# Designs tried in a protein design run: designed miniproteins, single chains, continued (2). Part 35

Each design is a single chain, and the fold is of that chain. pLDDT is the mean over its residues in the fold that is shown.

## One batch from the design tools (miniprotein)

Design m5258
Fold by ESMFold2-Fast:
Structure m5258 (fold): chain A 62 residues (1-62)
Amino acid sequence: MEAAIAELATLLQDPDLREQAADFLVSRGVPRAEVEAMDDRELAAKLVEAVAAHLAAVRAAE
């Protein structure tokens, strides 16, 4: 888990990837102002959490 968060935090230093991650979190109900206030590691942790929740919901629908 920590290794995945560290890798994502590194990728989120790219502004294009950060914007895509921010848009995904906003689509999941996180306010944009909160996403903009997060550092790369906090954003990566929230992204992992949101993706895991999304995948669990998709699997439950199958």
Scores: mean pLDDT 76

Design m5259
Fold by ESMFold2-Fast:
Structure m5259 (fold): chain A 65 residues (1-65)
Amino acid sequence: MMASSGTNSNPNLSEEQKKVINEASKKAAEIMKNTTDFEEQSLKIQEIGEETRREIEEIRRREES
């Protein structure tokens, strides 16, 4: 497995952000398992990545703002 959560060392990550990341990782893993099509996999992962980033940024802005 790549991205072994243990090397990030980002102190600004909250538990809410971790939950969003965890859920996104689960969805991505399921896509990779269920979707063998490279392009389909890429598109779905991109969408999850964008949604995840937006969720995290909104959380960060609310918390930091």
Scores: mean pLDDT 73

Design m5260
Fold by ESMFold2-Fast:
Structure m5260 (fold): chain A 61 residues (1-61)
Amino acid sequence: ATKEEAIELAEKLLEAILAGDEETAERLQNQLVRMAIENPEAAKEAGKHLRELLKEHGLEP
């Protein structure tokens, strides 16, 4: 998987979280875990992007 694909999955995961769609969020998180096994650098970029999006929406870890 590419870094771009990982970033897109992170964005979709955030959308599912904001919508309260737990089923979709779980599936997208599982896809990100699989990508982290195949391409750790892509997963790292997705994680950074997700953190940035969470801050933008007033949601901080």
Scores: mean pLDDT 76

Design m5261
Fold by ESMFold2-Fast:
Structure m5261 (fold): chain A 75 residues (1-75)
Amino acid sequence: SMYDVFKLKNKEGKSFTGTRSEALSIGPKQLGITMKGDDYLKLLQAMNSLKEVGESVTLTISGVEITIERVGTKR
């Protein structure tokens, strides 16, 4: 079966690719983002808005602009 895989990328081109849970926990840390306030919910809502592989959205979390893309992977 295919997993829900997301790619987080900052404007400098640094990226993290992982499952939904990894992108919510490890992804921000790898991009140097310190999550605070409603950032976790904001990131989760952005991911939930991406319904098809190849969809992306750009948002700002704790002053850092990131692009999130839903990237399908084959299991």
Scores: mean pLDDT 80

Design m5262
Fold by ESMFold2-Fast:
Structure m5262 (fold): chain A 56 residues (1-56)
Amino acid sequence: MDPVEAGARAAGEAAKELGRDAPAEERSKMAQKIAGEIPGAGERGAKLAGQLARAS
């Protein structure tokens, strides 16, 4: 798995755990912020992380 996809998945999962009771939009924002802290995730990783967190 490339670092963008790995970072997006990690950020999405972290946002789901931290924002379990939050609305999907809040989880998406949280995932994007977390992805921004992950080396190699980049802008594309942040977008994917937001989509993964929102999809739950």
Scores: mean pLDDT 75

Design m5263
Fold by ESMFold2-Fast:
Structure m5263 (fold): chain A 82 residues (1-82)
Amino acid sequence: SAVEEGRAVAERMLRAAEIAAQNILKLKDPKIAEAMTESVIAALEKLVQEYADWPEAPYVREAAERGAELVRKATEEVKERA
């Protein structure tokens, strides 16, 4: 069903962002962490645009916002340790 498909997309986006955040946290160079975060956010924004006209758009948008927050927090933690 469309609802199940939309939820699966959102859940996959969040899992991918969580994995990215964990990998970013292992970095020592804040500039590399920032570059990786920009890449992840760009990918999330592209998915929001791809699903903009779909019933699942709110779930995808929420997942993208939460994913962006996770990678930004990881980068800030790397900066604090630098």
Scores: mean pLDDT 84

Design m5264
Fold by ESMFold2-Fast:
Structure m5264 (fold): chain A 113 residues (1-113)
Amino acid sequence: MSDEELGRESAGRAVEAAREGAIASGAGELVGELTAGAGATAGAAAGAGGASAEEAAELGEKAGLGMGGGPGGAAGAGGAGEAAGGAAAGDAEAAREGAERAERGARFGKEYG
């Protein structure tokens, strides 16, 4: 696979995990989708602008918190931001790490939400 395809696949997995993390924390489907989308959008803009993976994750998490996705949604949105940021920057490894972060956030939300 190309790095662009790997990045897009990882960003997609991260967005799905962020949505599930928000739902697991008690948010409805719409808030889950908004939390994941906000995180991914903030991270993609940051990555495209040359921000680090960590900065993209931080912006994604803050955007997710603002949407009301709860702890699992916020953690997932951070991962979605990192993944989308990596994809936007052409960094497939950062995108993969972001997907793994979002999936851990979703599991945390399910366990503690």
Scores: mean pLDDT 82

Design m5265
Fold by ESMFold2-Fast:
Structure m5265 (fold): chain A 79 residues (1-79)
Amino acid sequence: SIEDAIAAYVARTPVEEAVAELRRALARHQAKGILSPEEAARLTARLDEAAALAGTDPERAKRILFEVAVELARARQAA
């Protein structure tokens, strides 16, 4: 499933790299009109939270990254 693929990606990828990748994906989704400005701002705040947790609570950071990646995938499928 897409969720299993995302889980595997998040598990193997350093938090900082995953944050950078998801920020790029979010920007592409917003540019294509897939995300509203409000949705983009909310997901950006979640990615900022994950980045802040990278050094202190990487497991919580990875949970946030998984949730953001799943939401971005669902938004793309709905568009």
Scores: mean pLDDT 87

Design m5266
Fold by ESMFold2-Fast:
Structure m5266 (fold): chain A 79 residues (1-79)
Amino acid sequence: LSPEQQKKIAELRKEYGDFAQKAFDQAVAERRYDALEAIIELAGEAQKKMDAAIAAGDVETFEKIVKETKERIEEIVKE
């Protein structure tokens, strides 16, 4: 990966991590146990897919996984 691609991946990872943490905190505060479990499971699968995309040097797929995972987390926490 180029330095520019590495920087982009690091920035997206941080944004995703912050987003996921806020979703966890919201689910805990609202006592949405089912949502919390779903977010944990989804985050685990997303991390595996993100690592695979990075290993392949596929920044576009990495970006897509981050976007789709954030959208799915948002759906889970949305009543």
Scores: mean pLDDT 83

Design m5267
Fold by ESMFold2-Fast:
Structure m5267 (fold): chain A 72 residues (1-72)
Amino acid sequence: GATFEAAKAATEASAKRAAKLLEEHLKQKATAEIKVTDDEIIGTVTSASVKMVQTTKGDERTQTFEGPGADG
């Protein structure tokens, strides 16, 4: 439905933006990957120093960040 399509588009845009910011700030190549299931949208952004995973399930959003800045 339109809501699911909007959520997918938003997740894709967010992942692409995060990858671009990582490339600009760390001067490292970053990749963005989107996985879509029946009830979850998972965005993963990976670089040499950083891995970020964002999971959207219904109204719940979970984000995990690993690398520089995770502790601050």
Scores: mean pLDDT 73

Design m5268
Fold by ESMFold2-Fast:
Structure m5268 (fold): chain A 60 residues (1-60)
Amino acid sequence: GVPPEEFVAGRFTPGGPIEITDASTIAEQLEKAGVTIPEDLRPAIQADVRALAEWARTHP
């Protein structure tokens, strides 16, 4: 798992869309894109992101 301190807003490349390639990968892409996920909401947001990624993966 990724420590909360690693979930820090960095920098998101403008015009670089988040690609849904895999449920596990989407969370890592958001993190690398510099999206700050609040600690209290981190599990819920990650679950929602994974659910959306799974849905998109099954509906190519």
Scores: mean pLDDT 52

Design m5269
Fold by ESMFold2-Fast:
Structure m5269 (fold): chain A 80 residues (1-80)
Amino acid sequence: MELEELLREMERRYGSDPRIRPLIEEARKYLEEGDWVKAGNAIVRAASEAFRLALEQGDTELGREALDIGVRAARLIMEL
């Protein structure tokens, strides 16, 4: 499942960040419950927080990675 792959990517990159972790945990819970729309929305919110953090820190590469994940998650939700 493509949402599961995006969630694993978020966990790998941001799973230790205390601001992003709760959104990742929320997304995993919704995936386990089969609620793909809520799971995808949680991934989009996590990616948005990662993007905002990157902008505050001036990390353009981190910002691009977060934006890519968010766009991919949003596209998957629209296809559900």
Scores: mean pLDDT 80

Design m5270
Fold by ESMFold2-Fast:
Structure m5270 (fold): chain A 63 residues (1-63)
Amino acid sequence: DVDAQVAALRAQGDADIAEYRKKAEELSKEMSPGSAKLYGDAMVQGERDRAQAEIDAVRAAGA
């Protein structure tokens, strides 16, 4: 079921983004806030792009 797969991928992506934000927050205690933010923003954007590509591929395969 394509809809179920898309829902699962979105949920996983949201969970991964939350973990990256948590890691960036922890890193901001050990390094400069600017460096931690840049790292966190890059990881979140990469995860969003990856998750969207997987969702698009599942939808294309299901069509």
Scores: mean pLDDT 79

Design m5271
Fold by ESMFold2-Fast:
Structure m5271 (fold): chain A 72 residues (1-72)
Amino acid sequence: SELVKEGEELIKKGEELIEEGRRLIEEAKALAENPEADPEEVRKLLLEGESTVGLGLIVKGVGELLLKKAAE
């Protein structure tokens, strides 16, 4: 089923985006521990990470919906 294949691909893509976003958030936290770090750089990295996690959750959710529809 094309819906199963597309759903599985979107779930994988969503999970990769969530992982990437979480990595950026951890980098932002590590940077924030450096008292000489630019607070604006920390803020931008955190925003990018949070936005990437959000996108990943949406993409994964669409993939899960496609798999659910294919099971009907």
Scores: mean pLDDT 89

Design m5272
Fold by ESMFold2-Fast:
Structure m5272 (fold): chain A 76 residues (1-76)
Amino acid sequence: AEEEAQRLLDKGIEALKAGNYEEAVKYFKKAAELTPDSLLGARAYLLMAVAYQKLGKFDEADKYLEKGQAVLSKLG
C-alpha cells in the first residue's frame, strides 16, 4: 500500500513538472486515499493544493492545503 502510494506520488510529480495539472491531481488523490494519515498522505494533499493553484481552483487549493497541514500537525 505505502509502496504503491509512493509510486502514485512520483507519477503525480512527473505530471506536475510536465504541466499536466489535472492528471497530477488524479495521481495525488489516489496516493492520499491509500495513506491519508501519513507523511506521504500529507505530502500528497499539499501537492494537490499546488496543482489546484496552477489550475486556478483556489477554493480546492485552500481545502487540500489545510488538510495536508492538519495531517502534519497530528504527526508531530
Scores: mean pLDDT 86

Design m5274
Fold by ESMFold2-Fast:
Structure m5274 (fold): chain A 75 residues (1-75)
Amino acid sequence: SMEAEALRRVAERLEELGLTEVAEEVRKAAEALAAGDRAAAVAHEDKAIALASKLSPEDQQKILEAIAEVAAELA
């Protein structure tokens, strides 16, 4: 549940940053994890990573910052 909440917050921040395709896959991973479907969560995480890898270095840095901010909020 905490992991699903973390992924939801990351997806929300990525959506605000205009990183819509990555945000959608992270959101789907969060939903799958909340439902107990770890295989679906991993599949969506893999898609998010693949999409992120095609972004500019600046946008990749924004993703890392969003993850760090959410991790700090939930600590």
Scores: mean pLDDT 87

Design m5275
Fold by ESMFold2-Fast:
Structure m5275 (fold): chain A 103 residues (1-103)
Amino acid sequence: GLSAVEAFRRAVELLLKARTEEELEEARRRALELVRRGALNTVRERPTVEAAIGAALDVIGVYLEAKRKLEKSGLPAELKARIEEALEELVRIAVDTLLANAA
């Protein structure tokens, strides 16, 4: 199965490809499923706090890179803001899932 970082990278790709609000809502639903599954897969394989923290830091790194790419994109400002909101929701869910299930 996908690791937390691999799932998050794929989720970011789905969000950054959205060009309309409808495409973004579909991408967000699929991205949330991927992110939760990847986080749970990572905890299942390595159920330690240290591994969960490492995965969370990697996910945050991908999130920051995605934000930089979004800022440089030619997308309309409102669509950029909505994609940024979705990215923030995804990073929160990934980190929360990793840390809550690592104990």
Scores: mean pLDDT 87

Design m5276
Fold by ESMFold2-Fast:
Structure m5276 (fold): chain A 60 residues (1-60)
Amino acid sequence: MEFTKEQIELVEKRLEKNPNPSSEEIKELAKETGLTVSEVEELIRELVAERLRKEKEEKE
């Protein structure tokens, strides 16, 4: 999927506060970004996967 920088930043900022957002927060993000709930869920999965990949590189 193709997302704008603004959409990515809004979702990322929400994930920084809560890495597992509720269904209500996902609906709120959909309204804020203009995306569908399914598109927000996909963007969250992509961003979480990227963070997990970075954490593996920073392993202790």
Scores: mean pLDDT 75

Design m5277
Fold by ESMFold2-Fast:
Structure m5277 (fold): chain A 55 residues (1-55)
Amino acid sequence: SAELAALRAEMAAVAHDYFDQAATASPAERAALAAETGARLAALQAEIDALVAAE
């Protein structure tokens, strides 16, 4: 579905943003970015799982 494809694209974008930011971040900034990115990816995965389960 278009919605599922959009959510997967958003997950990829979030992951790419993390790696771009982490490359120039301090260790403390990287830890904060990892926690925030992990939370965002978990939320997006839950949305994907809910859409797949609804089919």
Scores: mean pLDDT 85

Design m5278
Fold by ESMFold2-Fast:
Structure m5278 (fold): chain A 66 residues (1-66)
Amino acid sequence: MVKVETREVTIGGDKVVVVIASAPTLEEAQKAVDEKMKELGLTKLLNRASTTSGDTAYYAAVYEAP
């Protein structure tokens, strides 16, 4: 099961978009984030992190707001 969520946040006056995905594999989570960022027109990656817990992989990416 693949899930992806997007949030707009303001940190220190800067607006960023956070895209987070969870999937059975890291590759699926990364693909879900890549597809969502292309859909939203996000091009400037600021940071990313990945981890696994049990049978679930998580991938989070922070982008500059367009």
Scores: mean pLDDT 81

Design m5279
Fold by ESMFold2-Fast:
Structure m5279 (fold): chain A 119 residues (1-119)
Amino acid sequence: MITLTESGGGTVAEGGSVTLTAQISGNWELVLQVGWYRQRPGEPLQFVASIDMFTGEVTFAPEVAGRFTISVDKKNKTLYLTMRNLRREDTAVYYAYVVAIENGKGVTYWGEGTELTVT
């Protein structure tokens, strides 16, 4: 079973930077994709960024492109979201996710969420 343990949120000033982390346990060979969604207050879940684990292809939502970076450390089984030039609109709960292969199909695992408040 894959599990995600998120950390690195809190309160950050506008214009600041923060890195969110997700420790991913389980069989890394089953992982097809890793990424992040967020939910801003009063808004639906929004895609933020992903990495295809087979190709290394990175995808960003247009809203965060150029400000955020996503990276993975396979040795330490850790997914990162580094956010720069933070805006009040980046205030959200951030959810790490993993898409894994189980019985020939993709299954999505979610972290519990990390709250970020930009003041």
Scores: mean pLDDT 87

Design m5280
Fold by ESMFold2-Fast:
Structure m5280 (fold): chain A 84 residues (1-84)
Amino acid sequence: SGAERVAEGAAHAVKGLNAADAGDSAAAVAHLEKAKAAFEASGLPEEERGRALAGLEAMKDAAAAGADGMTAAEKGAEAVAAYG
């Protein structure tokens, strides 16, 4: 279901942030990519889906860059979590 995909995406976003906080950029990026795939498959309205995907992309970019931009990535995670 769409709700199940949103929950799956939110769970992966949390795992991605936890991996980034632990210094594991590779695991963080992998989890955030899975979160994006789940949200793309969720069937959310295009505008809401677009905002969630943009937030996850920003989180992925921040995780790949390390600590730089992590505050913006955390705010993106909160926005994504609001859909769960």
Scores: mean pLDDT 74

Design m5281
Fold by ESMFold2-Fast:
Structure m5281 (fold): chain A 74 residues (1-74)
Amino acid sequence: MTPEELLREAVDLAHQAGLITPEEKERLLAEKDFDRRVVELGRIAQRAHDAGRTDLAERISQLLEEAVRKRLAA
């Protein structure tokens, strides 16, 4: 997976889990700044954790960490 594909998977996961609205999903998919998308998805993962959805928060965080790692290795 590319860094962009990993971020897309994180957005899709957050939307399917009901953590974000359809409008937030469209905004995140339209965001061209990789770093802003990572920060926003990190905040969504924190919201999942605070809501007691720790497994979901962990999965989103893992996708973000892999995306950042792969981007830095390029």
Scores: mean pLDDT 84

Design m5282
Fold by ESMFold2-Fast:
Formats: sequence, structure tokens, C-alpha cells
Structure m5282 (fold): chain A 73 residues (1-73)
Amino acid sequence: SKEKIEELMKEFQERLKAATSDDEIRQAVIEFAKKAMETLSDEERDEFFAKVQEALSQIAAARAAGKPIELKL
């Protein structure tokens, strides 16, 4: 359901905000991808991974611009 996706995204976003290294970001992506594969349907996984890609894009843009990381999801 949409609520499952939103809850996973909230947990993922908090993990990304707490991450202090690229290794921690990578580990969060791996862990949440695995959790999504185990708990979400195919349709819910597509939506979740689209939101993950958006979050990673925002992080990359912020780092390129020398700005603090603020996630808008």
C-alpha cells in the first residue's frame, strides 16, 4: 500500500540524514532495497525505487553545489 512505501521512505530518509560517509549511504540503499524486495509488491517496489532515485539525485545535486543535504520527498 502507499502507507508501506511512505513508511519505508521515511525510515530511509532518516538513515540518509544520519549518514556521515558514502559507505553509510551505500549501506542504507542496500538495506532498504532488500527490505523493499521482501515486503513490497512489484508495483510498490517500482514507486519506492523511483523515490529512492529522487532522494539520491537530491543528495548528488546538494553535494555538487556545496550545500547541506536536505531531502524533499
Scores: mean pLDDT 76

Design m5283
Fold by ESMFold2-Fast:
Structure m5283 (fold): chain A 64 residues (1-64)
Amino acid sequence: AAKYEALIAKDPNNAEAWLNLGKELFKQGKLEEALAYYAKALKLDPANKEAWDNAVKVAEELAK
């Protein structure tokens, strides 16, 4: 959404904004894009369990 995109434009290192964009894409069924944004969040914050758990869920959906 525009809200999280604006946050990323101000601070591209905002892992939370990347995570939330990934969640929005996942809800839309855009699994590949969601995984890419979760991967970005994890590069910025590798200890973020929520980003990791959501990335695993998307990867499992893509593997079906």
Scores: mean pLDDT 79

Design m5284
Fold by ESMFold2-Fast:
Structure m5284 (fold): chain A 68 residues (1-68)
Amino acid sequence: GEEVLKELEELLKKIEELVKNKAPLSEILRQYQEAVDLYGKNQSKFSEEQKKKAQEILDKIFELLKSS
């Protein structure tokens, strides 16, 4: 669970950098899909606290997509 959360946090940072640098929407969407897939595949391995943390990360990514 914890290692997957760190990977999601790294994907968030990467997406933040892509948005900041006005990268193509296709690249941003590819990273977002990777984050969604990673969460979905590992959801059963998370505690309730880890699920909340993962959802917070995904929500932040989604807000970045809305601002693009």
Scores: mean pLDDT 80

Design m5285
Fold by ESMFold2-Fast:
Structure m5285 (fold): chain A 72 residues (1-72)
Amino acid sequence: MKRIEELREEAVRLAEEAARALLEGDFEKAEKLNEEALEKLKELKEIDEEAAKEALAEMLEALRPYAELLEA
């Protein structure tokens, strides 16, 4: 369970940091952090698809403010 929990927490944390960077206009940092988050999510999916789904849902919540700004 340790590896699954660590990958999940890292993916969510990186996604949250990426979303914050996007809102602050730091697109280079946001892109880098988002790529790292997706790599963690990909590794998690290979181990535990349910945990990956939970992580993805939480990552999408973190990206939500940016998506709303783009749609407006």
Scores: mean pLDDT 76

Design m5286
Fold by ESMFold2-Fast:
Structure m5286 (fold): chain A 55 residues (1-55)
Amino acid sequence: SELDALLARMGELLLAHPDDPEVRELAFRFVERVVAGDLEGARRTLEEMERRVRE
């Protein structure tokens, strides 16, 4: 499902950047969106995580 794919990607980013507090904060916000049923907000938060980790 889309949710499973978003969760997997979020976990990959979090695991790859264990020392980045901004990535951890965005991961927390992502989980809040998922719990609230806001999949569009979760997707946008994941996009912010992707931008944060791009070199």
Scores: mean pLDDT 83

Design m5288
Fold by ESMFold2-Fast:
Structure m5288 (fold): chain A 66 residues (1-66)
Amino acid sequence: SALEAFLAGFELAAQGRYEEAAAEFRRAIDLDPRYARAWEWLGGVLRRLGRDEEAAAYLARAQALR
């Protein structure tokens, strides 16, 4: 489920595994494109990876979904 993918991403992010976390948050979005928190956390981990332009796009989408 989208929630399970989100929780897996959250746990990976807590461990500093940001690339793996991004993949799981992306999976959550693919399962539920309206999952605003998954867009927010994907943006957050992308910023941690220095991918600021991509992060800004995902964070803007998360804000639009609220």
Scores: mean pLDDT 85

Design m5289
Fold by ESMFold2-Fast:
Structure m5289 (fold): chain A 60 residues (1-60)
Amino acid sequence: SMEELIEKIKEFLKSKGYSEEDIEKVINYLELKASEKETDEALKIIKEHKEEIEKILLSY
């Protein structure tokens, strides 16, 4: 379930044109392994797509 969720978020962010580096920051944040710098950058990306990301998180 968590792995499937991560894959959906990766595909979503790739479809929006984010780099693999930026996508990795978001995934690290969701897996609770992000550094302070990665957390700030990940939250910026998440806020830009809040509604769509929340929909993915709520869809099983």
Scores: mean pLDDT 80

Design m5290
Fold by ESMFold2-Fast:
Structure m5290 (fold): chain A 65 residues (1-65)
Amino acid sequence: VKEALVNPTKEDVKKLIPYVMSDDDEGILAAIQLGNLGVPEAIEPLKEALKHKNKKVAEAAKEGL
C-alpha cells in the first residue's frame, strides 16, 4: 500500500489521482481517502471515478461525494 493511501492530507490529492483510476484495491482506497479529505480539489477526481468500470471504485467515489 502506498503511503498516501493510508493517511493522506490535502496535499496528497494529486498523489491519489493515479491510484483512484486503478482497477485494484488501491483504487477503492484512494477514492475513499479523497472523499474523507472533503476538499474541493477532490471533487473532480471523485466525479471521474464514478464512471470507472470497477463498481467498487465507483461506489467508493459516490460515498465520498
Scores: mean pLDDT 71

Design m5291
Fold by ESMFold2-Fast:
Structure m5291 (fold): chain A 61 residues (1-61)
Amino acid sequence: SPEEEAIRVARELIAHADQVSREALQTIVDSLRAMLAAHPDSPLRAEMERVVAELQAIIDA
């Protein structure tokens, strides 16, 4: 699913955060937030929210 793929990509970016621009990290956060807004009843909502929080913490560091 698009949600599963987005989570996979986000986790890959978290693993390589030191090699990725803040702009690229922000783009993925924005995409995940859009998916959360479009699919509020998704069974992957909690996982997407967790990944967004982890990415945002990296951006804010």
Scores: mean pLDDT 82

Design m5292
Fold by ESMFold2-Fast:
Structure m5292 (fold): chain A 66 residues (1-66)
Amino acid sequence: SEKRELILRLIALKLRKIGLELDLELVKNDESLSEEEKEKKIKELEEEIKRLEKEIEELEKKISEL
């Protein structure tokens, strides 16, 4: 079923987003990193999370149309 495959993909993307959000919190609390290193890593993670949020939204829309 196409709907089943899309739902499984959606679950996988949501789990990946949770992992990136955890990485973001770990970077924010990493006392071994300079402020400049933290800012760079935070920006990279936030941009990846935003890309993933768009993919999740597009996939949820496709599922709702089935």
Scores: mean pLDDT 89

Design m5294
Fold by ESMFold2-Fast:
Structure m5294 (fold): chain A 94 residues (1-94)
Amino acid sequence: SLLEEGKKLYEEGRYDEAIELFEKALEENPDYAEAWNNLGEVLFGKGLLEEAIEYYEKAIELNPDYKEAWENLGAVYATLHKFEEADKYYKLAK
């Protein structure tokens, strides 16, 4: 799938190519919470922390039970040294 191919590109450090595949998946289905989460992961990998937050929040808006998106939101807040917010989001992931 586009998500599996995009994830593989992300794992290989091919961030811009991964973004293209996730954006294509979102053009086909804008309510695809997994694609928003995966796009956030690539942006986090690129150090674009505020954009990563926006896309993780979009994934959670579409699927509030999306454990991985809550965990990822916690990780980005920890990277910003906002440890109280990070702990809150990690707890919501459980």
Scores: mean pLDDT 88

